# Ledger of designs, part 55: designed miniproteins, single chains

Each design is a single chain, and the fold is of that chain. pLDDT is the mean over its residues in the fold that is shown.

## One batch from the design tools (miniprotein)

Design m2005
Fold by ESMFold2-Fast:
Structure m2005 (fold): chain A 126 residues (1-126)
Amino acid sequence: DDSIINAFKELLNMDESTPEEVKVRLLELLGFDPSGVIDGILDEGVKENIKDFQTVTGLKDDGIPDKETIDALKDILLGKPVGPDKDLSLGANAAIIAQAQKLLGLKIDGVFDDEFKAAVQKILAS
């Protein structure tokens, strides 16, 4: 789906200058809204899921999608593990990969494999 590919491309190019509504909508696509709604609103449920991600990855747990949080998400999607253990198969790393696999229509196993890597590289080359 072209809309999902474009959303994933926006996610990979997200930074501090990206508007908060856009950042939140992209995080909701990655499963940071417990209701599954994609509305771009940084509500308490989205903040708590961001805090959980930040805690597990060793970042400041303020629930704000800051540069450190965005860089960690992008690193996971590019195959660079984050957090104290640096393990892509662990906790938040595996969860983010699984959600990205769901968005891309790939097998959902939370594993950074050659198929996932090829899909991400194809998006970056487009």
Scores: mean pLDDT 76

Design m2006
Fold by ESMFold2-Fast:
Structure m2006 (fold): chain A 67 residues (1-67)
Amino acid sequence: MSIAEAVAAGAKAAQEANAASGGKLSPEQVRDIAIEAARKAGLPESLELVVETDANGNITAVRVRRR
């Protein structure tokens, strides 16, 4: 699995979890779900995942940064 696929899997999991909760997840919870799912999908621990959300917990941007 590529890094891009791992990031996409993380973002998808976080958005699905937020939708299932009726948009009640905090930005921090959305970010943590995205990071965990991305790691499980093959994102190396040497890379940082930066997740930006709007006030409703919708992911507006995802960036991968080298540590």
Scores: mean pLDDT 75

Design m2007
Fold by ESMFold2-Fast:
Structure m2007 (fold): chain A 66 residues (1-66)
Amino acid sequence: IELSKEELEEIARETGISVSTVEKLVEFLNKHDPLKLSEEEIKELAKELGVSPQQVLKALTLLSLR
């Protein structure tokens, strides 16, 4: 997944996470199939990024639409 700065900023604004955290999510998704992510993997990723699992799910949904 390749995103512009503006797309990263929009996702960060809508999810309430930082642009740098959205960039880390994009890097993670480029190495993993987003359709194969388990609930446990999403929960662990949220802990590593210091955000809620709900914020990760929202960001993943927005990223899948881009």
Scores: mean pLDDT 74

Design m2008
Fold by ESMFold2-Fast:
Structure m2008 (fold): chain A 71 residues (1-71)
Amino acid sequence: SAAEEALRKEAEEVLKELEALIEAGKYEEAAERLFELQLELARQLGDQEVLDDLLANREANKAKFLEHAAK
């Protein structure tokens, strides 16, 4: 499963970046990076409905992430 291995490595790398950004207090940058990962995963899975939802609700999802990350 080369596709599964590629997805896992990409997710692990982005999660490490998110952790470092959150620890540094860079919550907005962390939210942007998470959004990029979510879009890439939706594209790789071929889930157009999830992709459309992510694009349509980008600002709302970002606001929710920032609310939770700042705690």
Scores: mean pLDDT 78

Design m2009
Fold by ESMFold2-Fast:
Structure m2009 (fold): chain A 69 residues (1-69)
Amino acid sequence: AVAEYRARLAEDPEDAEAWFRLGEALAAEGRVAEAMRYYHRAFRLYAAAGDVEGAKKALDRLAALSASL
């Protein structure tokens, strides 16, 4: 749930997975602009950690949402 992922971020604001999962939950609810902000945050955190697969996954989600606007 959205509230669960937000609680995870309150404990660890650098949790790239939590940002990404929250973005997915927001996108599923039609909150596209918020989802894009969260995916962008996840991308930055994955990139900073050297997680190439995580960064690519976040970018793929951003591209998909941008194409649907």
Scores: mean pLDDT 81

Design m2010
Fold by ESMFold2-Fast:
Structure m2010 (fold): chain A 85 residues (1-85)
Amino acid sequence: SEEFERHILASLAYMAASVAKLEGTEAGKEIAELLFEAAEAIEKGDLEKALELLEEAARKAKEAGDEGTARLAERLKEKVEELKK
């Protein structure tokens, strides 16, 4: 179901946000805030907002040198785009 798929994707975004926050950096905090907001948007079914937030999180993660978080945010974006189709 879409509800189950949204819940899984939101859970992954929350996990990514928690990891970014654990870095203890200002950039990590900003990335975590974007990923927490993306998770909330996914749960609510606001997929357009989720895509914008995931794109911004991926961009900031790349700028901060956090390639792992950037790749995860990009993969989450791809999965959210699939839900819109």
Scores: mean pLDDT 85

Design m2011
Fold by ESMFold2-Fast:
Structure m2011 (fold): chain A 56 residues (1-56)
Amino acid sequence: EEEAARAMAENLVATVLAKHPELSDEEIQRLYEEFVELVRTKTAAEVAAWRDEVLK
């Protein structure tokens, strides 16, 4: 659902920001849009596995 995808994307952005506080607002917005698209194309389990591998 749209709301679930947005919530997941927000969580992913927050995780990246915790690691990279130097990111600009423009970069943050771009990441958010990319993560929303990613969540829409993958199951929640696949997104969680991907996040664990590449965003740590």
Scores: mean pLDDT 72

Design m2012
Fold by ESMFold2-Fast:
Structure m2012 (fold): chain A 55 residues (1-55)
Amino acid sequence: DAEELTREAIEEALRALGRGDRERARAILQKAKEQVADNPEQVAILEGALRFVEL
């Protein structure tokens, strides 16, 4: 399920950010974006999360 995959990826990325691992968080989100590439809504959500990580 693309929605569950996106949710899990965001939670994993947030845990990585909590540990100060910005590179890991970015990698998790980029990988998830590739996995849900056929779902434009999920891609948009992951793009938003990536923008947050870039702050």
Scores: mean pLDDT 83

Design m2013
Fold by ESMFold2-Fast:
Structure m2013 (fold): chain A 79 residues (1-79)
Amino acid sequence: MVEELKEKMIETLEKDEKEAEKKAKEAKDEKEKELYEKVAEVAKELKEKIEKAKSEEEIKKALGEALEKIKKAYEELEK
């Protein structure tokens, strides 16, 4: 049931993207704003990759790549 898993994940990512966009808009610090903008971008990219995924393994790989990008964004915030 890859299609059902995709649907649920895409719905969750759409919520995450909207929340990140809202936090970016409300951010007072430029670095914090950039972090949330990057999180929203990663959520959007992950959604596209999940839509194209043919297996649960491809979905897991896409999730891992997205998590790594978010970790890098947090590292940039610390600088």
Scores: mean pLDDT 78

Design m2015
Fold by ESMFold2-Fast:
Structure m2015 (fold): chain A 63 residues (1-63)
Amino acid sequence: LVGKIAVATVVVPKTGPDDLALRPGDRVLVLEEVDETRVRARNLATGEVGLVPKSALEVVGEA
């Protein structure tokens, strides 16, 4: 997943200070795999960085 562009498929709420809030269709760059279920990603529209569930993302391309 690192170095890939992914699209949010569901609403991701900001539930904590490290979380990245996303809406369906938001494109992110995957920066780091944090664990088996989460990545650190950057929202390409806003520049915000935070943690996102892998299950919320569909990989669409290379960065």
Scores: mean pLDDT 80

Design m2016
Fold by ESMFold2-Fast:
Structure m2016 (fold): chain A 73 residues (1-73)
Amino acid sequence: GEKEELRKEILKLIGEILALIGDIEELERELEKAKAAGDEELAKKIEEEIKKLEEELKKLREKLKELENRFIT
C-alpha cells in the first residue's frame, strides 16, 4: 500500500539527512584544522561548502516534514 511506500521514502530521507549531518560535522572538523594552520583560503572554501550542505539539509528536513504530514493523513 501507499502508506508502506511512504514509510520507505521517509526512512530513506532520514538516512540521507543523517549522512549529510555527518558530512557537515566532518567539514567543521576540517575547518577547525584549516583555521589552526592559518590557511584562510582553505577555511573560506570549507565554510562555503558547509553553507551549501546546510541549505541542502534544510530542504531535506522540509521534505521530511511534508512526508510525515502525508503519513499521518
Scores: mean pLDDT 86

Design m2017
Fold by ESMFold2-Fast:
Structure m2017 (fold): chain A 73 residues (1-73)
Amino acid sequence: MIDSKRASALLYNAVGVLLAKKGLYEEAIEMYEKAIELDPEFAEAYRNLAKVYEALGLKEKAAEYRAKAEELE
């Protein structure tokens, strides 16, 4: 039903969420980027990237990823 790339993307996103909750933002970014590489239409991964970049004070990148997430909805 879900292809293997989508399943892997969901796993990378889940790991990213756990890392972000622990404050490991750089590692969370790497996981979300892998999720997006596997599923470029994964809106939730873009929203999560935007939240992490906002937490890091990178407002421009946060706005870019938030806009991409909204576009994919």
Scores: mean pLDDT 83

Design m2018
Fold by ESMFold2-Fast:
Structure m2018 (fold): chain A 89 residues (1-89)
Amino acid sequence: PVIPQEEIDKKAIEEYTKLAEETNSALAYEKLGTLYEKKKDYEKALEYYEKAVEQDPEDVAAWLNLAKIYEKLGDYEKAKEYREKAEKL
């Protein structure tokens, strides 16, 4: 049987949430941010990307993802600030 993408994403959220709670992993937080962004839950995507950069401040991709979410929320000033931060890393 084919597993629908929604079931795969739901399972991924559950697995990465558990991993993030157990290990505080920047990669797990980035994966959660991406999965919530895909669901257009920008508030949760923002929360998880912020946790990712707290764990790994040198992660250029996580800073760029934060900038992207702020653009989606209409906060162009913060989006620019985080893009510039990524460029300086």
Scores: mean pLDDT 81

Design m2019
Fold by ESMFold2-Fast:
Structure m2019 (fold): chain A 83 residues (1-83)
Amino acid sequence: DPEELQRRLAKDDELFAEAVELLRKNTPLLSPEQLDQLIELVEEARRALRAALLTTDPAEREAYRQRALEAGRRVRELLDAAR
């Protein structure tokens, strides 16, 4: 169901939009290299999330989603550590 897949993408996009906004707000606390690393993690999370939506296998979908969430957690931990 394309509508169901789009809804899941929208929810996960909101989570990553918050992570990106948090990154921007904390940019003054990060070096340019740290900022580049965090942006790359956010991009990796989004790619994993899309892979999860395209996969019809529940186990593979869960694995991709876990990978996306893990990347998001790493972004948040790095931002918190910078404080």
Scores: mean pLDDT 73

Design m2020
Fold by ESMFold2-Fast:
Structure m2020 (fold): chain A 92 residues (1-92)
Amino acid sequence: SARAALEAALERADAIARELLADPETAALGERVREAAERVREAARSGDRELADEAAGELGEVGQELAALGRDDTALELYEIASTVRAAMDAL
């Protein structure tokens, strides 16, 4: 279901944020992932598709910055999460 997919994506985003926050090199990016995940949760509660799209965009931007740092696997996960957020919000 769309809701289950969204919940799973947000749990993955939280896990990524925790890992990034533990590393001084990526701590600021981890904060951005956590804030974006919180905005997605708010968007899902309020039905705010624009807020969800902005938050998904932020996850994609953090992914691009992580790719520039050589963190390609984590960048790919964030792109997949952003895509899942957009698809799930359209289906809610």
Scores: mean pLDDT 89

Design m2021
Fold by ESMFold2-Fast:
Parts: structure tokens; C-alpha cells; sequence
Structure m2021 (fold): chain A 72 residues (1-72)
């Protein structure tokens, strides 16, 4: 699976959790785990895990993940 496909799958999973009304902290924990599973450089993984840890809303979380999808 390409890194682009992995990120699209990650974004789809997080969007589904948000749509299902899952609490922000639960969605953030899932997103951090999924980012850590990406076939990507450690620097990129660490950067986005840190960004996710700092988010305070579902909208901010989705914006960061969409940024990741555009940067790859």
C-alpha cells in the first residue's frame, strides 16, 4: 500500500469516528496510533503525533490530517 493510500485510509477512519460522535480524546488516541503505523520517516511521524496531541477540536484534528494528506 502506498503512503498516500495509508493516509487516505487513516483520514477516512478518523472522519468515521468523528461522524459517529466519538469523544475528541478517543479520536486523538486512535489518530496517534494510526500515524505511528504509517510507512513514513520517523521525523514526519513524530511531527504529526505532536500536532495531534495539541489539538482541541474535531475540526482542528481533521484539518491537520488533511494537511498531512496534501504534504505527501
Amino acid sequence: MSIEEQIEALLARVEALVAAGRPLEEVKKEAVVLIGQLDAPEELINEYQKKIGAVTSHEELLAILRELAKDV
Scores: mean pLDDT 83

Design m2022
Fold by ESMFold2-Fast:
Structure m2022 (fold): chain A 92 residues (1-92)
Amino acid sequence: SERDEVLAKVEELIEQGKFDEAIELLMKYYNMSREELKKSLEALLEVKIAELKEGKVVHPESQKRLELDIRLAEYLGLKELAEELRKLLEEQ
């Protein structure tokens, strides 16, 4: 799907450290501002933190994607949430 192609390119860009290019692609695809994208990612990390604190396990494939989301969140200034989520993933 177009979504899967866009997300695959975003993952590639994040892995290459091309965070601004990844952000621009996400903004264009979702028709979001940088601030709206940051708020959406903040909400996603908060939900994942809550799920992990409740003892939910992340599958290895989902863990890789979540690690990329953590890197993007750190770049966008969500350092505290990114550190909390990374710590919870390491405790699994």
Scores: mean pLDDT 84

Design m2023
Fold by ESMFold2-Fast:
Structure m2023 (fold): chain A 60 residues (1-60)
Amino acid sequence: MLTAAKLSRLSGLSNATKVALAGRELGLSEETIAALQAQAPGASDAELARRLREAAEREA
């Protein structure tokens, strides 16, 4: 399961890039990744991890 700690290790990357990398590792569709990237500006690593986990659970 994705955690905020994993996203924090990507701290040098933009939120959009973090979402793309983590979303592809979780097997999310490209359309779901794009939607999450649009909502990513200003989000914390904890919030990004939560949204990515919820999206993975919805697509499972």
Scores: mean pLDDT 74

Design m2025
Fold by ESMFold2-Fast:
Structure m2025 (fold): chain A 118 residues (1-118)
Amino acid sequence: MAEKAVEEAKKILEENPNDVTALVQLARAYLEMGKYDEAIEAAEKALKLDPNSPYSVQAYTILAEAYLKRGDYEKAIEYAKKALSLDPNNPVAYRILAEAYEKLGDKEKAEEYRKKAS
């Protein structure tokens, strides 16, 4: 349950406020709960602490998805492309790009990225 994951991550962060893994888990749990602003805050904090960690790809995909859900398609594209710069075959990033370009009316790019997400 996402709410339990938030509580567990917050307990870790009370002891270690700079735990990048806990911040990324917190961001993911907030995203699953539809708390997009809180998800963005936690993911941005994780990236500020360590922009080149193994968790940076996950943090960028969380940011991209949260912005997509908020209707900020340009930010969704920006962060999905950052995820792809670190992991060129990331299917989540390609899915977000396809959805964002579809929302912007670019059907050709949406179809191209949708094929890469599969």
Scores: mean pLDDT 87

Design m2026
Fold by ESMFold2-Fast:
Structure m2026 (fold): chain A 78 residues (1-78)
Amino acid sequence: KEEEIEKEQKELKERLEEARKEAEAAKEVVSEESIELSLEAAELFIEDPEKAWKTLTEAVAKKHKASQEEVDKALAEL
């Protein structure tokens, strides 16, 4: 069980790194607030991945008002 948790955490961290790299290209998404939101969402992914996806998508779209496609693209890599 511990090995499964470590594997899931590693995969989530790798997705975050990829999303962060793509998000750097999007001015509206890579604001300081967006980075803080992404880090907070990473902890939620460990606790409840389904809720984390919904919360992250709603919060980023609401606060940064970036194009929905850009937000979805960055979040899909998280």
Scores: mean pLDDT 62

Design m2027
Fold by ESMFold2-Fast:
Structure m2027 (fold): chain A 70 residues (1-70)
Amino acid sequence: DELREKLLKLIGEILDLIGDKIELEKKLEEAKKKGKEEEAEKLEEEIKKLDEKIEELRKEIEELEEEINK
């Protein structure tokens, strides 16, 4: 089923983005510990962009789940 294949692909993409977010969060923690305020601010912006992408993909998954369960 094409819709189920798309759902699995989107789930995989979210998992990859979550992995990237964890990496950036660790870098943010290190930057904060070292007092690198500008670097921390930059990392917070990158994390925010990843959160926006994850939220967008979660909405796509919700729409696909509704379509599959019709």
Scores: mean pLDDT 83

Design m2028
Fold by ESMFold2-Fast:
Structure m2028 (fold): chain A 74 residues (1-74)
Amino acid sequence: SAEVAAQAFEDLAKATTNPEARSYFRKAAELARQGKYDEAIETALKGARLSDNPILAVSAVLVVVAAKEDEILE
């Protein structure tokens, strides 16, 4: 769901120490709330590239993929 995906991106923003990466994750959360999942993925990946923890990139992609699959399964 869009709300769950947005919350997960907000959590990623809180987990990163890089302020620019944090900004991208917050933007991804807002895009997810708008149902713009492809833009949310691209934005989150930009943030992940700037973060100090590469696992955040995998987490961001998995969150958006799960949200898209939830829409198909409904």
Scores: mean pLDDT 72

Design m2029
Fold by ESMFold2-Fast:
Structure m2029 (fold): chain A 78 residues (1-78)
Amino acid sequence: MAAVAEEVQRLVDEAAEAARAGNTEEARRALERALELALAALPEALAELGRPLSEVPAVAEQLRARTAGLIEKMEAYA
């Protein structure tokens, strides 16, 4: 899990750098890759936290919504 969290953070950092460079498309792709990795690791993360796997759909939806909001905000300020 920790390794996936580090990879997700790295992709988010790449997205921030791309956004600062004005490369909105690259920033978007990095955020989408980060979301995909986070969603794939979500069942394992919840199990590690001692939380029921039945929470996966709700947490996944929240994560997708937050990522969409970040992309929308980034495009608005590009």
Scores: mean pLDDT 76

Design m2031
Fold by ESMFold2-Fast:
Structure m2031 (fold): chain A 60 residues (1-60)
Amino acid sequence: MKLTNQQVIDAVVAAGARDGFYIPGTLYVPVTESQKEAVEAAIEKIRAIDPTVNVKLVVE
């Protein structure tokens, strides 16, 4: 199924990300090293639902 950009942002924020911002084609999610594992796990679950989701983590 296809997820909206807001649904993807809400899911990564629920996993501990502070925020996310969308540039056409890619969602950028700033994370600290301590948040990375939980947010990556959330992204894998999102990709299981919608494999077309393109997400990049930005480690601070």
Scores: mean pLDDT 75

Design m2032
Fold by ESMFold2-Fast:
Structure m2032 (fold): chain A 80 residues (1-80)
Amino acid sequence: SRKEVLRAVQEALTVFNKAYNEGKSVEEAMREAIKLLREHGVPIAEEFEKVADEVLAQDLTPEEKRRRFALKAIELALKY
């Protein structure tokens, strides 16, 4: 359901921010967030992987990559 997808995305973003604040790289934080989405079995996990790959391929600072991933995650969640 849409409510389950939104809850899973909210939890994934919480895990992402916690990992980054604990000193993990943006890539490591993204991987932890995607792992949580896969554990919840939500189809949006594949789209988050694609977004992570797109953001990591860009010539951006770690902070800019973090911001873009979070923004894209919210955009994806709103489409569900």
Scores: mean pLDDT 83

Design m2033
Fold by ESMFold2-Fast:
Structure m2033 (fold): chain A 70 residues (1-70)
Amino acid sequence: SEADRLASEIARLEKVLEEIDKQIENFRKQLAEETDPERQAYLQDVIKRLEEGKKFIEERIAELRAQLAA
């Protein structure tokens, strides 16, 4: 059914979201211990890009949940 398809896609995206959260946590830990300004800037950029990707996935999950509720 369409509801089963939407639920499966939401579950898949939620797993991707968990993986991104783990990556963000790992890079934030690296940033907290980093003393080189150039490396700090690199890590901040990577974290920002991951957070932007996370927001995109969260918005997609919200859209799919709205479709499932309709």
Scores: mean pLDDT 90

Design m2034
Fold by ESMFold2-Fast:
Structure m2034 (fold): chain A 73 residues (1-73)
Amino acid sequence: PVELLEKALEALEAGDSETARRLLEEARRVSTDPMVAHGAREALRALEAGDSETARRSVRAAIELAKALQAAA
């Protein structure tokens, strides 16, 4: 999920909301950790609301959490 979340963040920074949405849906689907999946869902809700800043923050938080969990596994 880390790579999908990083790609989603890149799409958000580029203003490509459609690509970001697809990558976030995939990240949510393949994430085994409920907190990482929650972060992806929050980013999707923020995108639906037009809040790109909150979407980016949610994705960054999910990336950091996913990296920490992978390092601990």
Scores: mean pLDDT 80

Design m2035
Fold by ESMFold2-Fast:
Structure m2035 (fold): chain A 74 residues (1-74)
Amino acid sequence: MKISDEEVELALLVMEAAIARNILKQGKATKEDLERVKKWAERAKEIYERTGNPVAKEIYEDLEKIAKEMEKKL
């Protein structure tokens, strides 16, 4: 069974979204964390636009919300 690069990347993005939510919840978000979350959101969006995968869409929408909340606190 060959796991696609996209499937591995989506699994990593799910973990990254969970980490981002935890950082936001703890009030420890830095400008560097915000930039990373923005990059993760853009990557999830690219996967969604290329594949139409609804999981990728859910991930990028969540990451965009986290990024907006981080920006409000910075």
Scores: mean pLDDT 79

Design m2036
Fold by ESMFold2-Fast:
Structure m2036 (fold): chain A 70 residues (1-70)
Amino acid sequence: MTAEEIAEILAEHKDDPAAAVEEISKRTGVSKEEIDKVLLKFMIETGKTLAELTDEELLEIAKKILELKE
C-alpha cells in the first residue's frame, strides 16, 4: 500500500475518521491505536480537524503511518 492510497482513504473519510483508521489498519497491518495516535498528534499540532487538512497534509500523515509498518 502506498502513501497516496492511504491519503485517498483519509480524504474519502474526512467526516468519519474511525472508518479511515479501520480501513488503513486492515490494509497496512498497523494497529488502529497507532494510526489514531498519529492522526490525533497531527490534528493537535496543526489545530485542524481531519476535514480541514489539505491533500499535502494528508499525504504527510500517510507517510508517517507507513513508517510504523514493520
Scores: mean pLDDT 81

Design m2037
Fold by ESMFold2-Fast:
Structure m2037 (fold): chain A 59 residues (1-59)
Amino acid sequence: NAQELIDKAVAAAKAGNYGEAHRYLAQLARETLTRDDGTWIPSPEVVAAAHAYQDAAAA
């Protein structure tokens, strides 16, 4: 689920659709903040999404 949102955010950023990319990143953040047993915030998925988005935007 998190990977799907990361992929969509990166694809949107590469297409120049930064509004959609931000929406997917916001959804990812909401989903990764609600977890079972233990709070790991930010999650590795959120960190990975930020790096992937940054790489896509820099291309």
Scores: mean pLDDT 65

Design m2038
Fold by ESMFold2-Fast:
Structure m2038 (fold): chain A 67 residues (1-67)
Amino acid sequence: SEKDELLREAIKGLREYLKSEEDKELLEKLLKALEDALEQAKKAGVSEELLKELEELIEEVKEKLEE
């Protein structure tokens, strides 16, 4: 679906960005945006596979914030 394709591309781009970003303020803003996006994606009926990928990305951001 169009929504699934858009979310898949967004997750890919954010994962690449996350590899090089160490600014905690930006990472905290990203975390909030991703948590908000996850709630909207659940309500929009996005696939379970993509919801799990988004949840994994959220955990990756949380891990970087624990540095």
Scores: mean pLDDT 79

Design m2039
Fold by ESMFold2-Fast:
Structure m2039 (fold): chain A 57 residues (1-57)
Amino acid sequence: APRAVALAQSHGLSEAVAREIAELAQTDGRRAVELALSHGLSEEEADRIGVLGVVES
């Protein structure tokens, strides 16, 4: 999910955290959103990363 990772990194997340969010988005979108929110992202940004993670899987 290169676009999901790039989007997460643009919000100040590390590549490792960005990959973790993208992987979670493929199996459990709720947990992906919760992880993104815990790193200071908005709900809209978390949802966008989740959608990209699923689409690019």
Scores: mean pLDDT 73

Design m2040
Fold by ESMFold2-Fast:
Structure m2040 (fold): chain A 55 residues (1-55)
Amino acid sequence: NEEAFREATPEFRKRLEEYYKKLGYSEEEAKKLAIESIKFLAKQMNIELPEELLE
């Protein structure tokens, strides 16, 4: 559900960031990749994310 996705977004972003860092990406690149992955999923689900969740 849309609200559950938004509520889980900070933890999901953190997990994706950690995942990309384990793959050898820099901290900056891992953060960008995590945010882009979340944006992609939100777009596929037609969910609009608040700006603060993308910071």
Scores: mean pLDDT 75

Design m2041
Fold by ESMFold2-Fast:
Structure m2041 (fold): chain A 98 residues (1-98)
Amino acid sequence: MREGLLLEQGLTLLAMDAVIAARIARRAGDEETARALEEAARLLHEAADRAVAGDLEGARELAREAAELLEEAAARASGEWAETLRRLAERVRRLLEE
């Protein structure tokens, strides 16, 4: 119960950060980075919902998928966006190791 709530809280905060980053990327004209961040946010929100439902395995699986998507997007990105995407992926990975 407590583990699921802490995981949900962390996943929800990361999803919000991804949404904010996606808006900034879209305003900068980086449509590809914006779409990757929007998809990662969607996966993180689904993961948070599963964590609340007690499906910690499903939550961790979706969060790993989000991290992989962010890592792939970072490899294709350049400059500041590559660093931002890598940092978000690292934060997701770190949350899963608690």
Scores: mean pLDDT 86

